# Designed miniproteins, single chains, part 83

Each design is a single chain, and the fold is of that chain. pLDDT is the mean over its residues in the fold that is shown.

## One batch from the design tools (miniprotein)

Design m3054
Fold by ESMFold2-Fast:
Structure m3054 (fold): chain A 71 residues (1-71)
Amino acid sequence: SMEELEAYLEKIKKSLTEALKSNGLSEEQIREAVEELEKELRRLIEQGKSVDEIKEELQRKAVEIYLRLTN
């Protein structure tokens, strides 16, 4: 459901924000990272992917963003 996806996105956004903030990233970098994650959700919904597939790909995207910005 959309409610389930929105709840999951908020959980991932919070986790990513806390992780990036703990690594000393700027407010601007964190904002851009969150926007990138939101854009990815929109893209996956438009492609008609299942809820479970969207959740898996959002988690993968969050890890990718984290590694790119902290390493």
Scores: mean pLDDT 87

Design m3055
Fold by ESMFold2-Fast:
Structure m3055 (fold): chain A 61 residues (1-61)
Amino acid sequence: LTPLELKVLLYIAKKGRASVEEIAKALGVSQSTVEKAVDRLVERGLVRRDEEGYYSLALPP
């Protein structure tokens, strides 16, 4: 993982559920930067996007 991907993953883990806008604001980066990071985390099976557009850990509860 890149440092940004790791920061995004840890933020989602801490909050349990987060939108692209929320993550971008919290990390001080653009929404497009977050979208690239979450896309890679989804490809790795580490996070998933729900029907409301929020990201959460893909691990079983």
Scores: mean pLDDT 81

Design m3056
Fold by ESMFold2-Fast:
Structure m3056 (fold): chain A 90 residues (1-90)
Amino acid sequence: MLKEIAEELKKEFPSLSDEEAEELARLILELGRVLDEYRRAREAGDEERAAELRERALALLEELAARAERLGLEELAEELRAVIASARAA
């Protein structure tokens, strides 16, 4: 899974090195896990846990956006920041 996500990222962004793609893939994978836990917490009615997981997901999105910007993926960074702003406004 990690290697598969990294290979997909390299196809979309050919300028990425293997190491850069793997670092982004790790963040994407962790974000996916946090979002899955968030859905389960909401289904269980655990409002406190859901709130904590939402903030953790937003923090991971912020880190992903910052890394995308550092790697020269400006369009991806802008899109991620827009998602964060939309989520915070909801």
Scores: mean pLDDT 82

Design m3057
Fold by ESMFold2-Fast:
Structure m3057 (fold): chain A 67 residues (1-67)
Amino acid sequence: SMEGIEKVLAALEASGDATAAEAGKKVSPVLKETGDKEATLLALEAVERVGIEASAKEVAAAIRELI
């Protein structure tokens, strides 16, 4: 469910793991803009592929490549 994904993203953002927290911050706007769980999961995969240090623009480009 969308609520489940929102809770996962909130947990990542609140995580003591800096990598997980940054991933949550980058992906949370995708869920908010699209309302699509599949797009949100693809965004998480894109962050894993380009690395957590990647810019939001690089993550967005990777998401477009996966869709």
Scores: mean pLDDT 62

Design m3058
Fold by ESMFold2-Fast:
Structure m3058 (fold): chain A 62 residues (1-62)
Amino acid sequence: MVDALARAIEDYEAKSPEELTLKKGEILRIKEIVDGEYVYAESLKTGKSGLVPKSKLEVIEV
């Protein structure tokens, strides 16, 4: 989904430089669906972009 808003449902620590560290409750903009496990998203709180596991997000708005 492009331009969807999502919320982090739990804390997540990035395992690589390509991944985004999340805190529970952060709002993100989903830019691209990368594969079955990951999306490419931007944190609206920090302005940083990176790969995020889909399992750590709930979609709020598309």
Scores: mean pLDDT 78

Design m3059
Fold by ESMFold2-Fast:
Structure m3059 (fold): chain A 64 residues (1-64)
Amino acid sequence: MLEEIQRLIEEAERARDEGDYERAITLLQKAKELVAQDPRLSEEEKQQMIAHLDARIAEIEELK
């Protein structure tokens, strides 16, 4: 699951580079869902990763 989360983030970065902000946001939102559902992550790790992903989503929203 962590490898899948990383791939989604990489795809989101590529989508952002291509100017596809909607796709980038969608991919980051999917990454957040996987983080929330990953039983290997502690509650603190989940909160930190979700906050980081939310910050990235907010940055992309400002670019619209």
Scores: mean pLDDT 82

Design m3060
Fold by ESMFold2-Fast:
Structure m3060 (fold): chain A 87 residues (1-87)
Amino acid sequence: DREEKIRLAEEAARLVAEAVRAADAGNFEEAARLLRRAAELAEPVDPGTAAAFRELAEEAAAGRLTVAQQVAAALLAIGTVIDAELA
């Protein structure tokens, strides 16, 4: 259970990092896809973080993801990994 949650959190964090890179490059369709996938992986670990990733995916799908939102996504992903490791 714990090892599975850590693996899911780490995969979600990797997808968020890719999504941030895609958004910074202006590839919002890819960013939205990656954030939706990260939300799916985060759901069993932290439903609140998963909901936040889905909201950010909607913004990206609309062609918007500010630098502040990109930073927030990265921090949420890091926090989810830490929580999974320390739980």
Scores: mean pLDDT 86

Design m3061
Fold by ESMFold2-Fast:
Structure m3061 (fold): chain A 92 residues (1-92)
Amino acid sequence: SMEVEKLAKELKEHAESQGYKVKVKIEGNKVTIEIEAPSLEEAIALALKGIGLGLEGFNVKVTLSGNTVTIEIEAENEEELIEALERLKSDL
């Protein structure tokens, strides 16, 4: 989806503007966002934001490895995926 690709790029650019290193992978209605934070404390804060999406009802898997947070969002449709990505971008 062009809209998902655009939003993923905007999320990546927004996070990079704050000093994070970001990789995004899009596979249908699944998006994997890998964020390398400059510190463990910032990585923990990012992981909690990903967990927060799960608490809001999105299907989210969060993995913390050192300073790297991997947030995997899997949606039933494109509209739900866009909503989750916009919510995550607003928290970053």
Scores: mean pLDDT 87

Design m3062
Fold by ESMFold2-Fast:
Structure m3062 (fold): chain A 67 residues (1-67)
Amino acid sequence: MREELEREITLALGRMYAALGDLFAKQGDLELAAEYYEKAAELFEKAGNLEEAEEARKKAEELRAKA
């Protein structure tokens, strides 16, 4: 149960960081947005959600390319 709870919390935190990244991107703060998507990707990877981690990394790269 502890490991399952930790994974669920990590996944939820990753989703929060991704949402913050999207908000900062909409505000025009592309570098901050990229940082938050990178943090989201790390959290998704720790949770075992490799597909979501890859999507978050791609978003971070796109945002840095525009910054």
Scores: mean pLDDT 82

Design m3063
Fold by ESMFold2-Fast:
Formats: structure tokens, C-alpha cells, sequence
Structure m3063 (fold): chain A 60 residues (1-60)
């Protein structure tokens, strides 16, 4: 996965939290969820980070 390209896309979006939230779904790959979690934390979206963590826990 190209994390650098994803960061550039997020910096371009007026609402990066909404963009990241769209990536969280029942069929989302675990590795992609871990990447989205890291980005949510880096962008300071603690609410989204907690939501992604809960979803990852439900997959275990």
C-alpha cells in the first residue's frame, strides 16, 4: 500500500475524516484498516481512530 500517496490525497480533501471513514467497512482488508487507524491518529481524529479499533477487535 502506498501510504505517501494516501497522505497526499488526505491533505487535498477538505474533510479527511470523512474520506478515511469511507474506508471502514465489513469487507475492508485488515491491513488497510491498520493503515487507516494510523492515519486517523496522525490527523488527530481520535473518534475515528476509536471506531476503527472497535472494528478491528470485532474481526478477531
Amino acid sequence: MDEEVLREVLDTFPDPGAFLARGVGPSTDEELLRLLLRLAREYGDEALAARIEAHLQSLA
Scores: mean pLDDT 69

Design m3064
Fold by ESMFold2-Fast:
Structure m3064 (fold): chain A 115 residues (1-115)
Amino acid sequence: SMRDKVIEIVKKFFEEMKKIAEETTDPDEALARIQEVLFKAIKELVKNLPNTPETDEILTLLGVVAGYLAQAFREKPEKTLEFIDKIEEVVINGLREGKPASEIVKEIRKIYEEM
């Protein structure tokens, strides 16, 4: 299904984010690598999903996720891996349940603020 394809792409995105967290503590290197992984994920989503508002919401969600991850590498480096694990669970479960991207974003923001 389209949902299964989205979840597959998002899981690969988070796998790459964990790899970045394991391989660097430099926030500028992390930002560059996050941007490359985000661009690749967006390209795969656009290729596999119809041009709909729902697709735009998923693309926006990944951009927000990438932004919080880049901020975590800079501001909260010791907690970044834990943050990745928590937001992966929230994003994957939210997508499986069909939650709107705005609701998922609110949960991510709360997790970040409570770190």
Scores: mean pLDDT 88

Design m3065
Fold by ESMFold2-Fast:
Structure m3065 (fold): chain A 61 residues (1-61)
Amino acid sequence: MKESEKARLEMAAALALVAGDSPETLKEIVERLKDYDPEKAEKIIEALEQGNFEEARKLLL
C-alpha cells in the first residue's frame, strides 16, 4: 500500500547523496522514511551522523 512512497523517498535520498547534497537534506528525507521503514531509516541516520556515507549508500541501495 505505502511501498510507492517508500521507494520514492529511498530514490530521493539516493539522488541527494549522488548529487553531493548536504547531510541535513539527506536526514530530512530519511526521517520521512521512518513512517515506512523505521529500522532502515534509523540505521541510515546513524551512518550519516558518524560520517559513514558508504554505509548509508549500502542501506539506500
Scores: mean pLDDT 75

Design m3066
Fold by ESMFold2-Fast:
Structure m3066 (fold): chain A 57 residues (1-57)
Amino acid sequence: SEVVRVGDVRANPEKYAPWAKKIEEAIKDMPDSALVNVEVVTVDGKEVLTLALVGSE
């Protein structure tokens, strides 16, 4: 899993292109200073994105 700053995710939408809309919806109410854990897991042969708030700077 990767811990990233929400502001950096917003600045680099192309890095997460396949899940851009899902990520945008998940972080829409979070400030740029928020830290989120981003993980892609395989469930029943399908990749799913998991995003969880872990803190702030």
Scores: mean pLDDT 74

Design m3067
Fold by ESMFold2-Fast:
Structure m3067 (fold): chain A 56 residues (1-56)
Amino acid sequence: SDKEDIEKFKRFLEELREKMKTASPFEKEILEGVRDLVIAVAKTVFNLTEEDILEA
């Protein structure tokens, strides 16, 4: 997959992580679900390694 797309994906996950820090407990559960879904989609679409995703 394109290295630039992987870097953009990592930045998106960083933004989600930052939003989760100030989220309510309910919002955090929703954001965790969104993160997991987005990671699953990215693995399928971009054929990313576990290493690349975990470091994001």
Scores: mean pLDDT 74

Design m3068
Fold by ESMFold2-Fast:
Structure m3068 (fold): chain A 62 residues (1-62)
Amino acid sequence: AEHVARGQELLRQGKYDEAAKHFERALAEDPDNLLAHGGLATAYLQAGKPEEAKPHFAKIRA
């Protein structure tokens, strides 16, 4: 929860690399955290890494 909230705040600030780090930490604790997958997918898209975003979008489309 903490890492997801911090990641979302960093996304709002346009700090995509820092946001991705917080979402990665959330996924290290809970690999099925859909909010973390959504945030990480958004961070990768905004950083110009759409291929890296795809598996995270696939996870939330279940």
Scores: mean pLDDT 81

Design m3069
Fold by ESMFold2-Fast:
Structure m3069 (fold): chain A 68 residues (1-68)
Amino acid sequence: SALTAQRKALVDKMAKLAREQVKLDRELRKAKEAGDEATAAKLEEKMKKLTEEMKKLSRQIQELRAQI
């Protein structure tokens, strides 16, 4: 069904964002260890935006699951 296909697409997107979150976390740790506060601040902002997008996707996935 279309709902099942949409759910799979959102789950796949969530998996990609989760991998990006791991990469950003690693880069943030390196920036902090290097004392690069400017890079650390930019990475923290990116992680905050990524977390918000993941929260939105999680809600959409749950809504689609309720409809299926």
Scores: mean pLDDT 82

Design m3070
Fold by ESMFold2-Fast:
Structure m3070 (fold): chain A 97 residues (1-97)
Amino acid sequence: AEEHYRKGVAAYEAGDYEAAIAHFKKAIEEDPNYYEAYVGLAVAYARLGKFDEALEYLRKAAEIDPNSPVVYNAAVFLTNLTGDKRFLEVVEEVKKK
């Protein structure tokens, strides 16, 4: 999982968001609770303008670790990037369950 996550981060930083998605999906195939990989999927999908997919992956990350600073910081980043408040709302919604 860690190796694919690292490759996903490298692809994302290079601006290859589709390659990043492929690597993050492999990290999740190896470890379905790897919440950082779900965060990676959320930001990569948002970069491609696929905000509904970004929201669903952020929700999954929050469900795995609702108190994660990484998940919260990703929600703030995505809200600022997209102007869509649903990214913060989904993290707050999961915490209230």
Scores: mean pLDDT 81

Design m3071
Fold by ESMFold2-Fast:
Structure m3071 (fold): chain A 75 residues (1-75)
Amino acid sequence: SEAVELLEKAAEYAEKGDGEKAKEMAKKAAEAARKEGAPQGAVDAAEQAAVYAEKGDYEMAKLLAEAARRLLLGE
């Protein structure tokens, strides 16, 4: 899934403290998840990951990207 790969990248950039790249990947992941027909909760979590990355809360951005990924995988 494109959304899963983008969420993994968002979490990696958040871990590295790269908020701009984390935000970019999380926003792309939300759009990919929406196109893939993902549950709204997964789309919302990906969008929130981008919001927290923009705020500089990289721990929360990572947690939300990982949560969105688990929701996409049915976990």
Scores: mean pLDDT 87

Design m3072
Fold by ESMFold2-Fast:
Structure m3072 (fold): chain A 103 residues (1-103)
Amino acid sequence: SSIVSILDKLIEKVKKLIEKARKLGLEKAAKHLQKAYDSLLKAKKAVENGDYQSAIEHIDKAIDYLREARRIVEPVDPELAMEIGILEGILGIVRGILKLVYG
């Protein structure tokens, strides 16, 4: 599935963001990013199982956790906050595709 491939790349990017947040000492942001990571793993499994409604719900949770992380990161590292925001946008598109095709 092309969607599974996209989710795999997004999962990898979130993992790198966790490492960057921890390197900056932003442990609360890193915890929100870890929750986003866990939600994306659940979304991927849901897509693989054909449970698209569950996948959308897990993507929505991931977006919320990324938004919380971005708010914490923005005053410390605006470039990292922009990178988180881009992932929020891409996940919004993935969610939209899932809803249009399977909703």
Scores: mean pLDDT 92

Design m3073
Fold by ESMFold2-Fast:
Structure m3073 (fold): chain A 108 residues (1-108)
Amino acid sequence: MAPVVITEKELKLNDEFEVKLRAIVRGDRVTLVITIKNFGKEDYEVTVKVLNSKGEVLAEAKDIVKPNSTKTITLVVDAKPGEKLQVKITVKKPNGDVLEGTFELTVE
C-alpha cells in the first residue's frame, strides 16, 4: 500500500472570496477537498473542474456559496504518481463578473 501524501494550497481570488485545496494521495486515488469561504454580501456561483495534463475533465462540481458562509466540495479522481492535475475554480458573481483561479498539483 502506497504512503499517504497530503498537499495544501490556498488562493485568494479577491478580499471577499478565499479557496483552500487539500489533496490527499493514496496510491492511484486522489481526494481533493476544496474549502470555499465567502466573506462578501452576495451569493457566489462556484464551478470546480479537475483536469488532467491533456485538458480532459476528470471531475466537476457546481455550488452556490452564500454570504458569510463556508462550503466544502470533495472530489475523488484516479491519477498515477507523476501525473499533473489542474483544479480550476470559476466564480460567477450576481452582476456577471467572473473570477478564475487554478491550483496545479503533481501526484506524488
Scores: mean pLDDT 81

Design m3074
Fold by ESMFold2-Fast:
Structure m3074 (fold): chain A 69 residues (1-69)
Amino acid sequence: SEEEYVKALGLAKEVILENADLSPEEQLKLAIEKLKEAGFSEELAREAAERALKMVQSEPALLAQLRTL
C-alpha cells in the first residue's frame, strides 16, 4: 500500500543518513536489509531504498533538517 511505501521510505532515509560514510552501493544494500528486517518485502524495500538514496543525494541538508524532531 502507499502507506507502507511511505513508512519504508522514511526508514530507508534514516538508514542512509546514519551511514553517510559508506559508499552509495553499501548504503543501498544496508537500507534494503534493514527494511527486510522490519517486515517489508524485498521488492518494496529495494524500491523505497533506491528512492531514498536519490532524495538524500539531491537534498542532504534539507533531509537532515526534516529528520530533526
Scores: mean pLDDT 77

Design m3075
Fold by ESMFold2-Fast:
Structure m3075 (fold): chain A 72 residues (1-72)
Amino acid sequence: GPSSKALSLGIAGALKAIGAIFNVEVLGDREQGIKDAEEARELAEEALKLDPKNKVAQRALELAEEALKLAK
């Protein structure tokens, strides 16, 4: 259902955002970090369209936005 799909997309977005932070902070790859962070944001936004109250999706969006700030 929409809630389970939102949870799956939220988890995917959070993991992608963590990968983006790793690319920026550990590997120094800001270009890849920006790309991964933008993809993470899109996943989190789709999750929130399906379930705006899903806490995992909300946290995934926060992580994606933080990754974008770190990469810029």
Scores: mean pLDDT 85

Design m3076
Fold by ESMFold2-Fast:
Structure m3076 (fold): chain A 64 residues (1-64)
Amino acid sequence: PLSVEEVRAFAERAAAELPPGTVVEVRVPASDAEEAVRALEAAGFRVTSVRIEGDVATVTAVRR
C-alpha cells in the first residue's frame, strides 16, 4: 500500500502527465482511505469507488 504522501505525489504527477478520462487505482491502509480520497480530489481526480478489504483500501479515480 501507498502512504498518503506517496498518493499526493502520484496524483500531482498523474494530473500533469495523464490525459483526462484516465482511470487510476491506488491502494492505501484502510485508516488512510479518506485522506487518499481528499488528495486525489484536490489534484483534479473524481473518485468513483472506494473498496475496503481487511486493512487495505483500493481507491479508484478518473482524471478530470
Scores: mean pLDDT 82

Design m3078
Fold by ESMFold2-Fast:
Structure m3078 (fold): chain A 60 residues (1-60)
Amino acid sequence: SALDKASEVIEELLEQGVDPIEIVEKARDVGVKEAEKKGDLELKARIEKRADLRLEELKE
């Protein structure tokens, strides 16, 4: 699923020591791309909303 692909990207980038903010942004982009490819607008909106909330947490 789009969420599973995003999770894999997050794990790989965390192991590589990439900035958590960049990880969330890249995971969002991967998830959004997969959702758009499937025409799932609800999933796309959900992924974007979750990423925005996570980015707000990381900026604290």
Scores: mean pLDDT 75

Design m3079
Fold by ESMFold2-Fast:
Structure m3079 (fold): chain A 98 residues (1-98)
Amino acid sequence: MEELLEKLRETVEKLKKAIEEGNFDQARKYAEEALKLGEQAFMEAVRRRDPETLREVAEILEEVAKYLKDAGIDPQLAEEFERLATGARYAAERLEKE
């Protein structure tokens, strides 16, 4: 899990730099990779019954969705990040049973 979260955060930083440089093709590729890593982190956190990690994953995914929307990059992909983030938050609440 730790290496998966680190790779996700690293990919998000590369995404931010690509957006800042105006390299939107590269930004989209990093966003697609971040979505895959986010899905893997979500599934692993659910398997481990780890609500804290699920909330962390949700926060990272929400941040990526914001970057994509603010830059006008692939609104559909941004919606996929928001959907996964909502799922992660919901899973965390369910595990906490509150």
Scores: mean pLDDT 85

Design m3080
Fold by ESMFold2-Fast:
Structure m3080 (fold): chain A 98 residues (1-98)
Amino acid sequence: SAEEAREKAEEYLKKAVEALKAGDYEKAIEYAEKAIEYAEKSGDKRLIALSYAVLGVAYWKAGDFEKAREYFEKALELARESEEVLAEVERLARELLK
């Protein structure tokens, strides 16, 4: 169901953020990719945008700046139609890139 997919997306997004904070960039990429998969199944544009932002941060910290840029651009494109979602994406990326 869309509800179950949303819960899975939120779970994997949380795991991706925790992996980033732990310095485990390979796990962060894996969890963020899973978060995107479930967020897309949920149809929740906010979760899709946040998941792409976290994936972008994970690639940035792993040293893959080209992929990081690509995924940040996808996150911003999805968030552009909602000022609230855009602010949340920017805040999350800023916190994780420090």
Scores: mean pLDDT 88

Design m3081
Fold by ESMFold2-Fast:
Structure m3081 (fold): chain A 60 residues (1-60)
Amino acid sequence: SDREAYGRQLRELVNQEMKVLEEQNNPDLMRLALEYALRIARALGADEVAAELERKLAEL
């Protein structure tokens, strides 16, 4: 669906930003960024992307 395609683009942008934040060693900002991305993914109905973001949050 178009929503899943948009969710995949969001995931790519989040992954790119997370690499930068990991290099800065700021886990609190990483958690905040993932939480906001998860809210957007859920609002869009991008369930697969939301599940991936939930898993990443659980690993922090």
Scores: mean pLDDT 75

Design m3082
Fold by ESMFold2-Fast:
Structure m3082 (fold): chain A 79 residues (1-79)
Amino acid sequence: SDSLVEIAERLREALVPKVAEVDKEKAEEVERHLEEAIRLARAGDLEGAKIHITRAVGKAQEALGTERTSELVHEALGQ
């Protein structure tokens, strides 16, 4: 099982480029939330990290839609 750092890094690789194809400003928001999730997870704030991962996925859903975002998340996490 991946750490929250590994999860956030995989989501960054999967979501940010795809969001940027549609909305560069939302891609920057997704990137910021995932970078904050990585920072918090490394500091031991697992609850804060999960909140920021959830926010990043929400911003990706606003740009890509729920179905496409879900597919990218499942592919990134190996689910």
Scores: mean pLDDT 88

Design m3083
Fold by ESMFold2-Fast:
Structure m3083 (fold): chain A 77 residues (1-77)
Amino acid sequence: EIKEIEEKIKELEREIEELKRERERLMEELRRADENGLDLEEKLRIIGEILRLIGEIFDLERELEELKKKLEKLKKE
């Protein structure tokens, strides 16, 4: 059970890192879109995608924190 939690933590950390990289890419794309005078609708679409990724990262970080607390409790018990 402890090993399974540790492995899941490692998987979540990797997934979060990948999503953060994707968020950074979209943020850079948004900056370029603003400089290049892309229309408001396209910029809003990119913003919407960034917000979705932020929400997904937040949910995964919360799940990771819960798993870390569970692991700490199991190790101290």
Scores: mean pLDDT 81

Design m3084
Fold by ESMFold2-Fast:
Formats: sequence, C-alpha cells, structure tokens
Structure m3084 (fold): chain A 100 residues (1-100)
Amino acid sequence: SKIDELIEEALKILEEIEEAVKKGDYEEALKLADEFIKKVTELQKLLDKEKPTLETAILSTSLTITVSGILFAIEKKAPKEEILGLIKQAKDILEEIKKL
C-alpha cells in the first residue's frame, strides 16, 4: 500500500540520519531530518484519510512529538546517544503504524 511505501521510505531516511549522527555530520543529519518530515507529513495525511481511528491519532501525535524532538536535538547538537534514542522511538512508532 502507499502507507507501507511511505513507512519504508521514512525508515530508510531514519537509518541515513543515524549514520550521519554517528559520523558527527549534523549538517547532513539536519537535511535528512527535513526530508523525513516531508515523508511523515505525507504519511499523516494519508492515515487521516484511510485510517481515522483513535489508535492512529495517538500514534500520529506520538510521531509528531518524536520528530520535533529529533529536529531540536540535531539543531542543538545534543549528545549522540540522545539523538539515537529518539530515532529508535520514531522507528518503533512507524512499525506500530505499519500494523494498523
């Protein structure tokens, strides 16, 4: 489905952000985070249309909070472990959305 495709694309971008962060390339991580937001925004619009449930709303809200956290942490050059923890949270939320 288009939802599964967008989730797979978002997960791939998260892996690229993880590698950029591990290398200390915060400029690249920030560019990738912008791409990630665009994919998440497309995913959320499609979820609102195709899966308008309370469970979807909760997962979508959690994803928005975690995405904002990733951006803030990268922009402020937070400890690598903190950014990687937020990336893991985003991956876990996307995997839960995939089960909807």
Scores: mean pLDDT 88

Design m3085
Fold by ESMFold2-Fast:
Structure m3085 (fold): chain A 87 residues (1-87)
Amino acid sequence: MEEYLKEAKEALEKGDYGRALQLFDKAIREDPNNVEAYVLKAEAYLKLGQYDKAIEYYRKALSIDPNNPRVQKLLEEAEAKRKAAEA
C-alpha cells in the first residue's frame, strides 16, 4: 500500500499518468479507505482531461471522509472545469 502510493506519486510527477493510475489502483485494492489514493487518482484523471472520472474519485474520497474541506474544494474545481469544457 504505502510503497504503491509512493511509486504512484513519482509516476504522477513524471507525467506517466497511465502508470500512476495502475499504482493508485493497487494502493486502493490494499486499502479501499485510502482517501489520498482516491484524491491522487482523481488528480491524474483531471490532468488527462477526464473530468467525469476525476469527479467520481473525488466523490469516493468524500464518501470516506465527508468533512475534508480540501477534497470538497477539489471536487468543486473539477466540476467547474467539466462545465467549462462542455461549453
Scores: mean pLDDT 83

Design m3086
Fold by ESMFold2-Fast:
Structure m3086 (fold): chain A 72 residues (1-72)
Amino acid sequence: SRAQADELYAQGEAAFKAGDYDKALEYYEKALSLDPRYTRAWANLSAVYYHQGDTERADELAAEADRLAAAA
């Protein structure tokens, strides 16, 4: 459900704030598996890849977040 996606997203944010990028990635991916239209999870997943130096993947994920936000 969306509420379950929200909880996973919140866990991802806590991990991201703690600097645990691997755990943040896991939680954001789980949130997106429940709600593929969760624009903030796409944006934060992009931020994780940017911090890991994968700028190409980060740009692609940011573009997906922008497309979903424009569709809302």
Scores: mean pLDDT 82

Design m3087
Fold by ESMFold2-Fast:
Structure m3087 (fold): chain A 69 residues (1-69)
Amino acid sequence: AAQAQADALVAKGEAAFKAGNYEEAIAYYEEAIKLDPTNRRALSYLGAAYFKAGDDEKAMEYFAKAESL
């Protein structure tokens, strides 16, 4: 199911994020939201990954999307 696949991608993104590989984490989280656009956890983690990568505008955008759910 798309939600289960999205959750698996979020887990991979989280592993990359913990390793400090923020670009890789962003890629996994973006794939997760393509499969499940209302996945609040994926949107929040994508915001955090963009913030760590120095992209404050995208970080704020994804945090706002997560909060709107």
Scores: mean pLDDT 83

Design m3088
Fold by ESMFold2-Fast:
Structure m3088 (fold): chain A 82 residues (1-82)
Amino acid sequence: SKAEELIRQAEEALRKGDYERALELALEAARLAIEAGDYLTAGEAYRVASEALEKLGDKEKAREYAIKSTAYNILGIGDEID
């Protein structure tokens, strides 16, 4: 999906040290994944956003997005059982 492509690009940006770009790509991926009802992909996108924020020194926002990542992962698992 487009969201998965954006997550891949965000992870590449993290590897290159482009943390602001990684955050932008990850947040756009999360938005698209949520719109598509793909909560597992949204959880992965928020995990990448959290890592980018940690690298940028914004520990409070990093924690907020780590919590969102876990919440969306739990939601996505529940949807696949029904």
Scores: mean pLDDT 84

Design m3089
Fold by ESMFold2-Fast:
Structure m3089 (fold): chain A 61 residues (1-61)
Amino acid sequence: MEEDLKKALEYIKKADEAHRQGNYEEAASYYLKAADYFEKAGNKDLAIGARMKAQELLEKA
């Protein structure tokens, strides 16, 4: 499902931007949205990676 993968990548870009601005809570939220779309696209490994990034950022928040 290519549309889900595209949305996941857009949320990754949003997460990276929020992270650069020091907004760890917002960045983590976007990584979690990206993970949901990766999971819908059938990319479980990418979904796990995105969730791990979100968890790490929430620990710094």
Scores: mean pLDDT 83

Design m3090
Fold by ESMFold2-Fast:
Structure m3090 (fold): chain A 62 residues (1-62)
Amino acid sequence: VEELAKRLAEAIGKANGVKVGEDGINQIIEALKDKEEAKKLGEMAKGLGDDELAEELFKIGE
């Protein structure tokens, strides 16, 4: 879960030209504990072009 959160944080930071810090990573980890939020993060990862990450996040949301 922590590795998936870091990967998503890097993708978000790269897309927005900013660095996502520890607080952002921790927020993603907390969101991944909720199935509905995990599905939303999966859609975000898919939109950022990381299909493998999106699949892993959708599995958490299942």
Scores: mean pLDDT 78

